# Ledger of designs, part 113: designed miniproteins, single chains, continued (4)

Each design is a single chain, and the fold is of that chain. pLDDT is the mean over its residues in the fold that is shown.

## One batch from the design tools (miniprotein)

Design m15901
Fold by ESMFold2-Fast:
Structure m15901 (fold): chain A 68 residues (1-68)
Amino acid sequence: DGLRRAADLLLNRSRDLEKEANDLLNYAKNNNLSPEEREKLLRKAKANLNGSEGARLIADDLLSLANS
């Protein structure tokens, strides 16, 4: 139903954001960056991880409602 589809989209978004964050973190680890460039990438990675967690929590709530 609509709730399960919405939850699936949010779980996919969560995974995409986590992958983007991991890519940024790996880039920062494997490249000799200025402190400013590194901080910028780390802040972006953290924002993506926070977004990933938020999407997952909402998806869990939607799945709970769909199973009611």
Scores: mean pLDDT 87

Design m15902
Fold by ESMFold2-Fast:
Structure m15902 (fold): chain A 76 residues (1-76)
Amino acid sequence: MTDSQLQQLVDQQQDRIRRNPNDIGSWISLGYYYDRLGNYDTAISYYSRARDIARQNGDDDMAQSIDDRIQQIQQR
């Protein structure tokens, strides 16, 4: 996947978040795309938002999975 393709996917997910800021999937996708771009601080920021929304929804399993991913990025 090229950087141009990743930027296009980022733009699509940012548009989704503007329409529905509680769409956990879009926040996770943005974290993933920024992780692939090597922008780890931005990836952690998007994953952290997804984690917080999952916690508010009572989805502890999803929140834990996202937190584990954040820790992997911070350790590498």
Scores: mean pLDDT 83

Design m15903
Fold by ESMFold2-Fast:
Structure m15903 (fold): chain A 60 residues (1-60)
Amino acid sequence: MTVEEILASLTEEQRDELLAKYDELEARFKAGNPFTEEDRKLFLETEPVRVARIREEAAK
């Protein structure tokens, strides 16, 4: 699936869940925890919803 197809297939609740997981990952990294391969996978999986959030914030 393309990034656009992945984003379009997600509900608002699923997007919020992915963003919450990313925010937890970012908080752990800022706290000095190492960035693991599992964290890298989560970072990549959340990219479409993170980009959408950035676009929405920029549109304000």
Scores: mean pLDDT 75

Design m15904
Fold by ESMFold2-Fast:
Structure m15904 (fold): chain A 64 residues (1-64)
Amino acid sequence: MTPEHEQLFLKLMDKYREDMKKVRAELTKRGVSLDDIDRMREEYIEKEIQEGVQDLKKAVDKVT
């Protein structure tokens, strides 16, 4: 992995960390329990990974 890729990864992780804090704050403000927030977060991450992999596969299949 190049130093440029590492810097980009750290920047993206920092932004996602900030966004996760905002989502958590909004959900707790609306009365959602911490257990429900953690469950929803895990489900969301898993769905994002699955959709990202599928989107990449579709893009590759279209050009190859």
Scores: mean pLDDT 69

Design m15905
Fold by ESMFold2-Fast:
Structure m15905 (fold): chain A 83 residues (1-83)
Amino acid sequence: SQKEEEEKKKELIKLQILTLLVLNPNKAFSAEEIRELAFADPVSSSALSEALKELEAEGLVENIDGRYRITEKGIEYYKKLQK
């Protein structure tokens, strides 16, 4: 269904963001830097903003003055996804 495809696309976007941040745990990235570095294919500003809001709400990333960094919870979550 269309809902299932949109949910899968959102999860893929979230996974790509988490991958960038987990590989750079001591760095905080702006949304624009994440857009440039995390994605091989273009991502819409709306889709990126929604994914970042969900990751922050879930406690997987933290927002420090408009820059996003991985949390300890985010690192643990990412490790479980690789199993």
Scores: mean pLDDT 83

Design m15906
Fold by ESMFold2-Fast:
Structure m15906 (fold): chain A 60 residues (1-60)
Amino acid sequence: AAERVEELVARAREAHAKMAEYAKSGDDELGIKYYQQLQATLRELEALDPERAAALRAEL
């Protein structure tokens, strides 16, 4: 269970970094894609660990 939470945290951080990267390059389509992946990952994380999800949302 803990391993899945950490996997989702890592995936959310990657999606957020990619979203920021594509926003700087002006690639709106890829930026939106990674934004959607970030939101989906955060929703799954919230279902498993709502407090960890809230903390991650606050730091991103």
Scores: mean pLDDT 82

Design m15907
Fold by ESMFold2-Fast:
Structure m15907 (fold): chain A 76 residues (1-76)
Amino acid sequence: SRLEELRKVREEVEEAIRKAEEGEASLEDVKKATRRGLLALGVPEEAADALLSLARTKEAAIKLGREVVQALEKAL
Protein backbone atom coordinates (compact mmCIF):
# COMPACT_ATOMS: atom_id res chain seq x y z
CA SER A 1 0.00 0.00 0.00
CA ARG A 2 1.02 3.66 -0.27
CA LEU A 3 1.14 3.82 3.54
CA GLU A 4 3.66 0.93 3.64
CA GLU A 5 5.78 2.60 0.93
CA LEU A 6 5.82 5.90 2.87
CA ARG A 7 6.92 3.99 6.01
CA LYS A 8 9.69 2.19 4.10
CA VAL A 9 10.95 5.46 2.59
CA ARG A 10 10.88 7.11 6.05
CA GLU A 11 12.97 4.24 7.47
CA GLU A 12 15.39 4.55 4.50
CA VAL A 13 15.92 8.28 5.17
CA GLU A 14 16.34 7.68 8.93
CA GLU A 15 18.90 4.92 8.23
CA ALA A 16 20.87 7.18 5.83
CA ILE A 17 20.97 9.93 8.48
CA ARG A 18 22.10 7.45 11.17
CA LYS A 19 24.89 6.04 8.96
CA ALA A 20 26.04 9.54 7.99
CA GLU A 21 26.24 10.55 11.68
CA GLU A 22 28.33 7.39 12.29
CA GLY A 23 30.65 8.29 9.38
CA GLU A 24 29.42 5.35 7.28
CA ALA A 25 27.51 7.36 4.64
CA SER A 26 28.40 10.31 2.43
CA LEU A 27 26.62 13.61 1.84
CA GLU A 28 25.48 12.12 -1.50
CA ASP A 29 23.96 9.06 0.23
CA VAL A 30 21.89 11.30 2.55
CA LYS A 31 20.81 13.48 -0.40
CA LYS A 32 19.73 10.42 -2.44
CA ALA A 33 17.62 9.02 0.42
CA THR A 34 16.15 12.47 1.17
CA ARG A 35 15.31 12.94 -2.54
CA ARG A 36 13.35 9.65 -2.51
CA GLY A 37 11.48 10.94 0.56
CA LEU A 38 10.62 14.24 -1.15
CA LEU A 39 9.36 12.41 -4.26
CA ALA A 40 7.29 10.03 -2.08
CA LEU A 41 5.65 13.13 -0.53
CA GLY A 42 4.68 14.30 -4.04
CA VAL A 43 7.33 17.02 -4.40
CA PRO A 44 8.17 17.52 -8.13
CA GLU A 45 11.68 16.43 -9.20
CA GLU A 46 12.79 20.01 -10.04
CA ALA A 47 11.67 21.30 -6.62
CA ALA A 48 13.29 18.35 -4.81
CA ASP A 49 16.59 18.94 -6.66
CA ALA A 50 16.43 22.68 -5.87
CA LEU A 51 15.94 21.96 -2.14
CA LEU A 52 18.80 19.42 -2.16
CA SER A 53 21.13 21.91 -3.91
CA LEU A 54 20.85 24.14 -0.80
CA ALA A 55 22.25 21.32 1.39
CA ARG A 56 25.99 21.78 0.70
CA THR A 57 27.25 20.11 3.89
CA LYS A 58 26.55 16.75 5.53
CA GLU A 59 25.02 18.60 8.53
CA ALA A 60 22.66 20.60 6.26
CA ALA A 61 21.67 17.43 4.36
CA ILE A 62 20.97 15.61 7.66
CA LYS A 63 18.83 18.55 8.83
CA LEU A 64 16.82 18.51 5.57
CA GLY A 65 16.51 14.72 5.85
CA ARG A 66 15.06 15.05 9.36
CA GLU A 67 12.48 17.57 8.08
CA VAL A 68 11.51 15.09 5.34
CA VAL A 69 11.22 12.28 7.93
CA GLN A 70 8.85 14.48 9.99
CA ALA A 71 6.76 15.25 6.87
CA LEU A 72 6.58 11.50 6.02
CA GLU A 73 5.46 10.73 9.61
CA LYS A 74 2.67 13.34 9.30
CA ALA A 75 1.60 11.72 5.99
CA LEU A 76 1.36 8.31 7.72
Scores: mean pLDDT 84

Design m15908
Fold by ESMFold2-Fast:
Structure m15908 (fold): chain A 58 residues (1-58)
Amino acid sequence: PTLSPAQQRADELALPALREANRVLKENASTLPDQEAIDLANQRGVEVYRRRRAEAAA
């Protein structure tokens, strides 16, 4: 299946954010409580998504 340009752009923004969130979650899974690890991963993912979105708009 071929993705539309809008879907491709969403993947370009989302995939780096998801990768960063997953990396942060894995690195903190043994040191933080589950909810705190999830919250930290979400914060880092959102930061990457916002940065990538700003870059894509420039």
Scores: mean pLDDT 77

Design m15909
Fold by ESMFold2-Fast:
Structure m15909 (fold): chain A 73 residues (1-73)
Amino acid sequence: SQQQRRQQIQQMADQIYQQMLRDGSRDSRATRAYSVARAVQQVFGLDDDSVRRMVSMLMRGESIDDVLRRIRS
């Protein structure tokens, strides 16, 4: 289940990332971080404040596993 969740997040993040690029977002670390944060938000039903927090963590070089552990705490 944990492996399935990570795979679901990755697939969803890739879809969101491609949509953001089509909508005119720059191909950047920030755009990739937002796509991952939005995917986590959708999978776990989190609020928009959580997205901003997750983006900050990812931009600091924290892993997705580190982000998930902290958000669940």
Scores: mean pLDDT 82

Design m15910
Fold by ESMFold2-Fast:
Structure m15910 (fold): chain A 55 residues (1-55)
Amino acid sequence: GAKITYNNETVTITATGKATVTTKEGTITIESGTLTLPRSSVLSIEGDIVEVEEL
């Protein structure tokens, strides 16, 4: 599963299984771990999304 946490500046994806992030510059695949990106650069996040939290 993947947890997405976002605020006004950033999106943080914490994956315990595969997640795919589509950005303006290309696609990033996370097998496990944490990725933080500027909110303005993220177009979509795909995978087994289990939680979305706004801070």
Scores: mean pLDDT 81

Design m15911
Fold by ESMFold2-Fast:
Structure m15911 (fold): chain A 77 residues (1-77)
Amino acid sequence: MSLEERIAALEAELARDPDNAATWIQLAELYFEQGDYDRALAYLDKALEAAKGYSPFEKESLEAQAERLRAQVLAAQ
């Protein structure tokens, strides 16, 4: 599957469930791979906001994953 097809599939999932923090992180990863750092960072911000509604354990895991990717995006700039 192409990168564009993967992005479109994740965007369709988010249209159904915008509170899915894991999907926001996956979308940010794909935009990072594409070199769109601004979108990657914006979607990580969305992931962190969505993660606030999760259980403490899931929230910690999602926030750690998002912050790790955010650090990678910032280091690439």
Scores: mean pLDDT 83

Design m15912
Fold by ESMFold2-Fast:
Structure m15912 (fold): chain A 68 residues (1-68)
Amino acid sequence: GKELILEVDLLDSENLKKAGEQIKSIGGEEGEGAMGGATRELGLAREAGYKGAVLHVKGGEAELVEGY
């Protein structure tokens, strides 16, 4: 699968949509797993009060690298 590093503007719905489309482009169960992980991590970043986030997407997983 693809490995992606994504900078996400949590206040920009178009940026969020584009990030989601990049993750979905992985495809299959790996893409679905990565989308679930990304949704969870970005939700936690918003809850923490971050305006932006850096996600690392790899092997059906997504992790929050940095919030800002």
Scores: mean pLDDT 80

Design m15913
Fold by ESMFold2-Fast:
Structure m15913 (fold): chain A 83 residues (1-83)
Amino acid sequence: AKATGTSAPVTGSEAADVTATVTLDAPLDASNSINVSVATEGGEAEGIVSVEVAEVDGKIKVTVTVAMKEAATVTVTATAISA
């Protein structure tokens, strides 16, 4: 089984970190693999700084922090995949 979610677009500022949150309508299981992809529009990101995975109210909450090189609109997609 898999669950996929996409964040609302967030605006990242030059040389600053930006945080986006994705909620997946699936319970967190120890066998799950979480895959994250980042899309930017209008500028470059340096990369992903951290991915935090938590269970909130029986749903997977993925918090992704992206380091920005340039100001850009950032969208994050997270997918939970069972082994």
Scores: mean pLDDT 80

Design m15914
Fold by ESMFold2-Fast:
Structure m15914 (fold): chain A 70 residues (1-70)
Amino acid sequence: SYEERAKNAIKAAQLLKEEARRLGLPDIVSRAEEVIKKIEEAYKNKDKQLMDDAIRELGEVALEKDRALA
């Protein structure tokens, strides 16, 4: 469901933020926080396009975290 998708996305973004914080990656923490805000806004407004954009951005931020550790 849309609700389950939103909850899963928020959990993933929160985990990414916590991991980035532990690793000392403040730029990734900041970007993860912005993604969380976008997911919350998309869920509140039932905006599927904003949700899709936020989930895509979450994936981009996760890849940037992986590249920072390489």
Scores: mean pLDDT 85

Design m15915
Fold by ESMFold2-Fast:
Structure m15915 (fold): chain A 79 residues (1-79)
Amino acid sequence: MTPENAESLRLLAEGLEKVRAGRSAEEAAEEVVDKLLEKYPELEKYREEMIQYLTELLTKMAADPRAPERLAEALSEAP
């Protein structure tokens, strides 16, 4: 696993925690995308598309009671 993959997975985990804590998936997605754009400014042209995709993903994951377990398992496999 590359360091970039581990960091992306970490940001996604933070987003999921925020949604589970009662924040909107859209707000959590915006924060995750903004952090990603700090590292990869060239992706700014995809910001709106990334926010939309991540909002849908976080909403779906938050509805899955096993999502935190799966995410923790994926993170524990990262070196």
Scores: mean pLDDT 71

Design m15916
Fold by ESMFold2-Fast:
Structure m15916 (fold): chain A 84 residues (1-84)
Amino acid sequence: MEEEKEIEEIVKKYKELLEKAYEALLEGKNGADYLQENGKEFAKKLEELKDNKEKMEEIEKKVEPLEKKIREEIAKRKEEEAAA
């Protein structure tokens, strides 16, 4: 289904973007710069979809578990760094 493919692609790209940005931040690199440069296309895509409430809700539902997982991963890495 065309809409599911687009949502899956957006979710995958968003996950990759978040993971790389968080990894850069943990290493003390400028993760904000990475988000600004690579997030611009993603932000534009979300803006195109903002008028389609159903698609936005579906993306949010799929992104929420990924954001939670990444957030937990960051917390775990910081805890491991503090313990090491």
Scores: mean pLDDT 64

Design m15917
Fold by ESMFold2-Fast:
Structure m15917 (fold): chain A 92 residues (1-92)
Amino acid sequence: MRLEAEWIKDGEVVSRERVEVETIEELEDFVRRALAEAEEQGADKVRFTIEAETQEETIEAASRVALIALERGWEVSVEIKGNRAEVEITLP
């Protein structure tokens, strides 16, 4: 699956990274790293765009991303359209 992370500060995208991952473990590792970097940089939000081969895989991936943020007590918004998901995480 294809992942994009955008770091948002004061309403502007300040950094962007794209990766291709084959497993949920690789997805979780990327997300945890991106969120840690966002905290260090003082970002307000991180937006993850997930594109997978199936809607079911997209739902599973988006759910995993959302759970990581929710376990930290952070606010999450999820939008899923077919094989594409957008997960927006608001940092404290």
Scores: mean pLDDT 86

Design m15918
Fold by ESMFold2-Fast:
Structure m15918 (fold): chain A 97 residues (1-97)
Amino acid sequence: MEELEELIKKIRERIEELKSKSEPESQEMAKVGAFVLAALEGSEELRELLFKAGETGDAELVIETAELVIETETDPEALEGARILIERAKEALEARA
């Protein structure tokens, strides 16, 4: 319970740090961070999918989690972060085929 609040705070701090940097890669990672924050603040099912995707590195779970965020979220930064992750995960799956 307290661990979730602490994780959300750490992610917010990381997003702010990344946004303060001028590099394009840092800006992309800030958007990915916004996606992670949206998933953590979402439903219990969405949090479980996010944690499992992070633990396993399963590209299919990353896509599923990102698609659910796109369906439920309205924050443009989080939506862009979700799209970035879907593209990267699809590239990883195609490389395995």
Scores: mean pLDDT 79

Design m15919
Fold by ESMFold2-Fast:
Structure m15919 (fold): chain A 55 residues (1-55)
Amino acid sequence: KVEIKLSDDQIANLQRMLDSTDLDEETDKLLIVDTDGTRKVVSVKELKETIEKQK
């Protein structure tokens, strides 16, 4: 498992995007830059789970 660390600002921006965009949780993927500057490709489902765990 790859652990992704997000800032509060990143969580707010990503949540707003997910709420406004019609994305498929199973097939759509996003490129995320974590707090260490590492670029990771995650599914929408994994991103939602990461946001919920970091709230």
Scores: mean pLDDT 72

Design m15920
Fold by ESMFold2-Fast:
Order: sequence, then C-alpha cells, then structure tokens
Structure m15920 (fold): chain A 77 residues (1-77)
Amino acid sequence: MKEKAIQALKKAIEAVKNGDREKALSYLDEAIKYLEQLGGKEARKAIFLVHEAKAAILSGDYEKAIKYLNEAIEILK
C-alpha cells in the first residue's frame, strides 16, 4: 500500500504540472484510499497534506499543492 500511495501522489503531481485538474484530484482520492489502508502516524500526516493539496488545487494554487504532495511523499519514504 505504501508504494501504491507514493505512485498515486507522483501521478497527481504530474497531472497538476500538466494542468489536468480532474486527473490530479482523482489520483489524490486514490492516494487517500491507499493511505487509509496503510494506517499509522505517517499515513495520517500524509492524508492531512493530501487534503491541503486538494484545497490548494481547488483554489488554483498549484505550486502550493505540489509542495504539500512532495512533503507527503517524503514522510512516506
């Protein structure tokens, strides 16, 4: 689950960079599902950051979204 969550987060970052908001949000929802299955303190922190990234995407702050997603990936490594 951890590796699948990281891959979903990386795909979300790529979608954000490509301006594909719909795919980005879809990959983030996929990442949340994997993180919920993983469980634990690190997964909980990553879920929080993913929700912050979703909010940033919805407000059009794509650079902030990418920063939150990179932070989530680093916590999971």
Scores: mean pLDDT 88

Design m15921
Fold by ESMFold2-Fast:
Structure m15921 (fold): chain A 86 residues (1-86)
Amino acid sequence: APSTAELQARIRALLAELAKDPAAQAAADAAIVRITAERQERVDAVRAEAAAEGWSDDELAARIDAVAAEADARLLAELEAILAAH
């Protein structure tokens, strides 16, 4: 699996390429807004579950990191699909 740094580097490269096409850029901006909102909702849910179940700080941090990694992977996949369509 790619590292967080590799995922973020790929996302930045795709965003730079998509910025060359206004329609692709608009689609990318919409995907970023949606995935960022979905990630925040999942982080909020994880924090609520941690408080209810008495998770350790380490367990909470690991779950939040997993949510962030999944959101980055989804964003990468959507940006690749937008590039392929434009």
Scores: mean pLDDT 85

Design m15922
Fold by ESMFold2-Fast:
Structure m15922 (fold): chain A 103 residues (1-103)
Amino acid sequence: SRFEEYKRLLRELVPGEASDEAIEEAARAVAEISEKLGLSPEAAIEAIVGLREVVEKGLLTEEDKTEELNFVLEVVKKLSEEALRVLEAVRERLLEERREAAE
């Protein structure tokens, strides 16, 4: 099951106090975006967290809204703050691993 694979990935990357419910919610969001947009789980996580940051900073304009962007936005709107924190923590860890690999 792809959903079970994503749950395992998130559990391995998240610092050890995230609830099972938050991990499950985050894994479903990653699976939906990965399947719908043909993204890797890492790219799906970046899309969710990156879009949330743009929205929170008020940088998203009507001219930026594509069908794909609207799909990710609807997924982000459904996520709890705990599930979003899980995805933010995973993204930061993936970015740090990329920096360590490059330098």
Scores: mean pLDDT 76

Design m15923
Fold by ESMFold2-Fast:
Structure m15923 (fold): chain A 74 residues (1-74)
Amino acid sequence: SGDEHGERLVKAMEGLVELLEKEPDILSEEERKKAKEVAEGLLEKFFKENPEASEELKKRAEKAAKEAIEALEK
């Protein structure tokens, strides 16, 4: 189902959050800017390609993207 694609996108964003929590200095300033653009693009892609995703999965996507972007802005 389409949810499998949505779950993969959410897991990618959640994985980025976990990486930044474990190793906050892993990315250079330039890499952080690129990663932020990717996180924002993944959230937009999630909603465009998975409009029928469950409310739980949508909330997970929004939370993961927000946490990733906040971690990348520090």
Scores: mean pLDDT 80

Design m15924
Fold by ESMFold2-Fast:
Structure m15924 (fold): chain A 80 residues (1-80)
Amino acid sequence: ADQREEIKEQLMKYIEEMEKSLEEGNKEKLKETAQKMYEMSKKMGMPEVEKEAQKVYNSENPTKEDIENVKKALEKAFAE
């Protein structure tokens, strides 16, 4: 369904924004984007993505590895 592709694209955009925020040293924007990712994944019924996004949001010092774990969870959720 077209909606599945749109949802995947939006979630991938959140991952890209998190990566950019980390590169810029903007931890506040990184956590804000992670919160949006968490809320959207919860609404979409994606528990692995929700869990990994929540880890980024709750971390005092989010890392590139934390963002990579969100990306891997997303890729797994959309694997056929």
Scores: mean pLDDT 82

Design m15925
Fold by ESMFold2-Fast:
Structure m15925 (fold): chain A 68 residues (1-68)
Amino acid sequence: MLSLEEQIQTLLDNARAANDVTYVEALIAGVEREREEALREGNEETARKLDLMREQLQALKDELEAQA
């Protein structure tokens, strides 16, 4: 089983490799949903890590849009 940090890194690496804004938007939506679920379950540390990942994905999306 991959750690949460390893899963986050893999998704970020895949997002960069895809170079596809729509794919990055789908990942952002997925991460936001997982964060809401973690908060509902009281997993504040997991929610914090997911929020940081969302910020990194948003930055990547902004970078890809600037290249278009």
Scores: mean pLDDT 77

Design m15926
Fold by ESMFold2-Fast:
Structure m15926 (fold): chain A 80 residues (1-80)
Amino acid sequence: AVAEKLRELAKKSKSPYAQKILDEVARLVEQGKLDEAIRLVEESLARYREMLAQHPDNPVIKEAVETLEEALRILREAKA
């Protein structure tokens, strides 16, 4: 269920950066590595938020951040 939601989110994303990360995150979830999946999204979010701070008007980076924030929400709800 969780991995399926992440794959669906990846398919709907317009950001190739977010798609690649979400594919890896879904793979980790399928392997039962939920904590590693959460860590990967958190690390990716930190990196893309830093890039967005340097380029606040970049719509591709902004969409990547928004998509990864949604992925993190899904993962945290699954762990709770």
Scores: mean pLDDT 82

Design m15927
Fold by ESMFold2-Fast:
Structure m15927 (fold): chain A 62 residues (1-62)
Amino acid sequence: SLKEQARELVMQESGITIQYMLTMLNKRLTGDDESAQAKIDALNKQSADIQAQLNSVLAQIN
């Protein structure tokens, strides 16, 4: 259902937040700024894609 799809997208966004925090921790521990920045850029793109999908799903529920 659309409601279940919205819930799943929120859960995916939560997972991205966790990955972001782990990436920042690894950056601080290793000093590998280049790898960290590449991962952050990928996570930001995934977050934007999820937000767009969530907005689309919520519009369909109305």
Scores: mean pLDDT 85

Design m15928
Fold by ESMFold2-Fast:
Structure m15928 (fold): chain A 80 residues (1-80)
Amino acid sequence: MVYVELETDVDTGFPTRLTVLDEQGRVLGEEDLSSPREFARFLQRAGLITQEQADRVRDWDDLEQVLIELGQEAGRRLQG
């Protein structure tokens, strides 16, 4: 299994770095999230969003909208 750690900027609350760790805490990869496009590209590569959603991201506001859509999609099929 892998674990994902998301770092956010204390002042703005926006993501700054994403780290992927294995079960033993070894760093497998790091993504610099200084750009909303890079964040969206990472999410698309991870299979969390579609290519169309990633292509829509130009600003932090666009990224926030895509994250809301992702959360809404997950909540739409609530499994009891």
Scores: mean pLDDT 67

Design m15929
Fold by ESMFold2-Fast:
Structure m15929 (fold): chain A 78 residues (1-78)
Amino acid sequence: ALTEAQIGVLREYLLAVVPQLSASTDLNSLDSGSKLLVLQYLQQNAPGALKEVGNPTLQDLGNAYILKQALEAMSKEP
């Protein structure tokens, strides 16, 4: 599982480099080609972030709405 710090790093990079992955975006709308492009972009432009979170797979990054769900669950705690 990702730590809170790793979640923050991935969220910041995903929202900055792929604007379509905003907090309101449903990632189920992205095809496998778009998810692959996101992964390749992060590998080229943010390899340190990928290393920090344990070199996630295409499936892990393509399911960033799971990351959104985790962030929303954490934000409900006072």
Scores: mean pLDDT 51

Design m15930
Fold by ESMFold2-Fast:
Structure m15930 (fold): chain A 103 residues (1-103)
Amino acid sequence: DLDRFLDEISRLLDEGRIEEAVELARKRGYESRVEVIDTKGLSRSETLARYGLWLGERLPEWRRLMEDEGLYVEMATGYDEEKDKLYVLYLTGPPRPPRLPEL
């Protein structure tokens, strides 16, 4: 179940358990990349702005991976309040069979 898997990854990231999140993704057949956004001294709005900029820079590459290479791309996030870190884990995985668009 993909939803359960992503929930478990996010929970591990919330706990700062990055290595375990990466290993869980690997066992399910995904390659993973982790980005760390330092939120120390930032307001909520500044943190969201930085995250939005980071997402904007990644979207063209994720589109290329999905459209040109046929890979499945997914993202999970977690916030480690003790360390003031926002963790973003993006996953690239096995090609998915073509599906009809849901209306």
Scores: mean pLDDT 73

Design m15931
Fold by ESMFold2-Fast:
Structure m15931 (fold): chain A 73 residues (1-73)
Amino acid sequence: SSRTSTVTLKKGESTPVHSDDKDVRFEVLSGQVELTVNGLSLVLNEGDSATVGAGFEHSIKALTDTTLKVTVT
């Protein structure tokens, strides 16, 4: 079963580098973030989503005030 949560970040805030034993899907509900996965960075805009595979180290930096939907499967 999937678990879903909402995360709010202020401009300039970052999550710690983390890895999960499960796939993690990030959906940008509002704002803009930089997602870094194993040293590769990409920018996600409002309406964009990305899935990080299990075991991959990742972090998120808010480029603006941002709300994310996070689903673990």
Scores: mean pLDDT 85

Design m15932
Fold by ESMFold2-Fast:
Structure m15932 (fold): chain A 65 residues (1-65)
Amino acid sequence: RKKLEESYEKEKDQIIRDLVLGVLKGAGVPDDLIAEARKVIDELLAQNRAEDIVSAIDELIEKAK
């Protein structure tokens, strides 16, 4: 059923967002980089590319070294 699948995806996306941002905060990543990471996560989730989040975040952190 479409509606059940949509609800599951929304909840899954929220869990992924919270988990990744929580890990970054725990690792001492600066707040400005966390804001950038949030934007990247939101863009990838909107494109249904959740599997690319880890690599995109790693790239963002590497560029900001």
Scores: mean pLDDT 73

Design m15933
Fold by ESMFold2-Fast:
Structure m15933 (fold): chain A 99 residues (1-99)
Amino acid sequence: HMSFDEFLEQKEKEILKAIDEGNYEEVKKLIRDFVAKVFLYAQILSKYDPETAIEILEKAIERFEKLKKYAQERGYEDVAKTLELAIEALREMLERIRS
């Protein structure tokens, strides 16, 4: 059984590995899967425990900000742009739950 924090750590490590290997197709796939699963968790929780849904989104945004910085420092512009779009989508969901 995997906790949400363990899930976030595992996904961050998988994306970092794919970036280091230069596998941009895998990076894009992993980012999309990560965002989709975070959205699913937040949507399910938002109806019953919106405070935990907000915490989950904030933690995911923090992880993606770290990944974006890692990509930017290495000149991986396409990866950084994909992560920026993911962060924007998560922030929009966060604002929607807060309203």
Scores: mean pLDDT 83

Design m15934
Fold by ESMFold2-Fast:
Structure m15934 (fold): chain A 62 residues (1-62)
Amino acid sequence: SLEEALKKNEEDIKYLAERYGVPLEEARKIFKEALEKNKGDVTKALADAFSKLEELYRKRKE
């Protein structure tokens, strides 16, 4: 289930990685952690991953 969710959302994960300039593996780890935290809720996991990546982006900028 978790690996299937990662595969189905791979393009979204790639998009986030490219958008925030992080390695794909880092974006996958963040999404996987968010997915576990939200008990497999993909919508909440994507929102959490987006928030975490945006925080990392702002921290890197400043």
Scores: mean pLDDT 79

Design m15935
Fold by ESMFold2-Fast:
Parts: structure tokens; sequence; C-alpha cells
Structure m15935 (fold): chain A 86 residues (1-86)
């Protein structure tokens, strides 16, 4: 559901922001927060093109982030988006 996507991505963004000082990771987390916020506002959060863009950013964050709690939150968000795209 849109609510599950929103919750999972916001949890991942929050975990990244708590566990990294890497500017690239923080910029990508900010982009994710903006994309899910706009998707929620427009009622378009389950749009496949938007979901693929969110998925790409989550995967890029997973490459940059080393903290296990932040990585677990990112992996959970990726799984949620992959289920929404199925």
Amino acid sequence: SAAEVLAAVRAAVEAVERHTTDLEALVLAGMLALLVGVGELLGDLLDPALLRQILALLRELLRLVTDPEARAALEAAIATIERALA
C-alpha cells in the first residue's frame, strides 16, 4: 500500500540521518524524503515510475551506508518497493 511505502522509506531516511555524516548519503536521503512527500501529496506514491526512482535511490544509499541499522532499514524499504512493483 501507499502507506507502507511511505512508512518504510521515511524509516530508512531517518535511520540514514541518525547513522551517517556522509554528505552524499545525506543528500540522497533528502531527495528520497522529498520524492515520497511529493508522491503522498499528489496521491501518486504507487506510480511505477516514481517507485522505480525511489528504488534506485534506496539502492544507491545502500552502497554508501555502512551502519547495520541504517542498512537494515534500507533493505526493508527496498523489499517494500519491490513488492509494490510486483
Scores: mean pLDDT 87

Design m15936
Fold by ESMFold2-Fast:
Structure m15936 (fold): chain A 90 residues (1-90)
Amino acid sequence: GAKEKLERGSVLVVEGRRLLREGLELGRRHPERREEAERLLAEGRATFERGVELIVEAFREAGKEELAERFREVLGAELAAFEAELAAAA
């Protein structure tokens, strides 16, 4: 149900954040490990985006479309801000 999707989505968003930050820091500290950093970043993006979709679906299932849209906007902006930080670090 909606509760399980929200809980799983929240866990995935947190895990995606962790992977994205680890990938960014690995790439910055160890340029020789660029391929490993890129894999962490790709996994982090996919995990974060999957978490967002579960949260959005949970709010839609609960009939709260405006909250679903707001969370998509807020979390999408967070990922966009991270991508800008990553581009500046390259």
Scores: mean pLDDT 87

Design m15937
Fold by ESMFold2-Fast:
Structure m15937 (fold): chain A 87 residues (1-87)
Amino acid sequence: MLTSKELEKPAEELSNEEIVERIKEDIENLLKAGLLTEEQAEEMKKLLEENKESSPLEKLRLVLEWLLKNPLLSEEEKAAIQRTLAL
């Protein structure tokens, strides 16, 4: 498993750029795990690029909302994402 140790920083030290890179890394990890297709991963990266001026939380919300529509995710995984979006 890819460890987040190299990107493990206090939230106060994370820049918008670092948050976007973390989200992109998570997308690539999902692609490698077979939970995303290449087309789905590219669509998510495009969504992040189109919303580059949005806050980090808005970018994260967009990715999570898109993941909820992914047919490769289990119902349990989708429920966890919905709970995160409700916070």
Scores: mean pLDDT 65

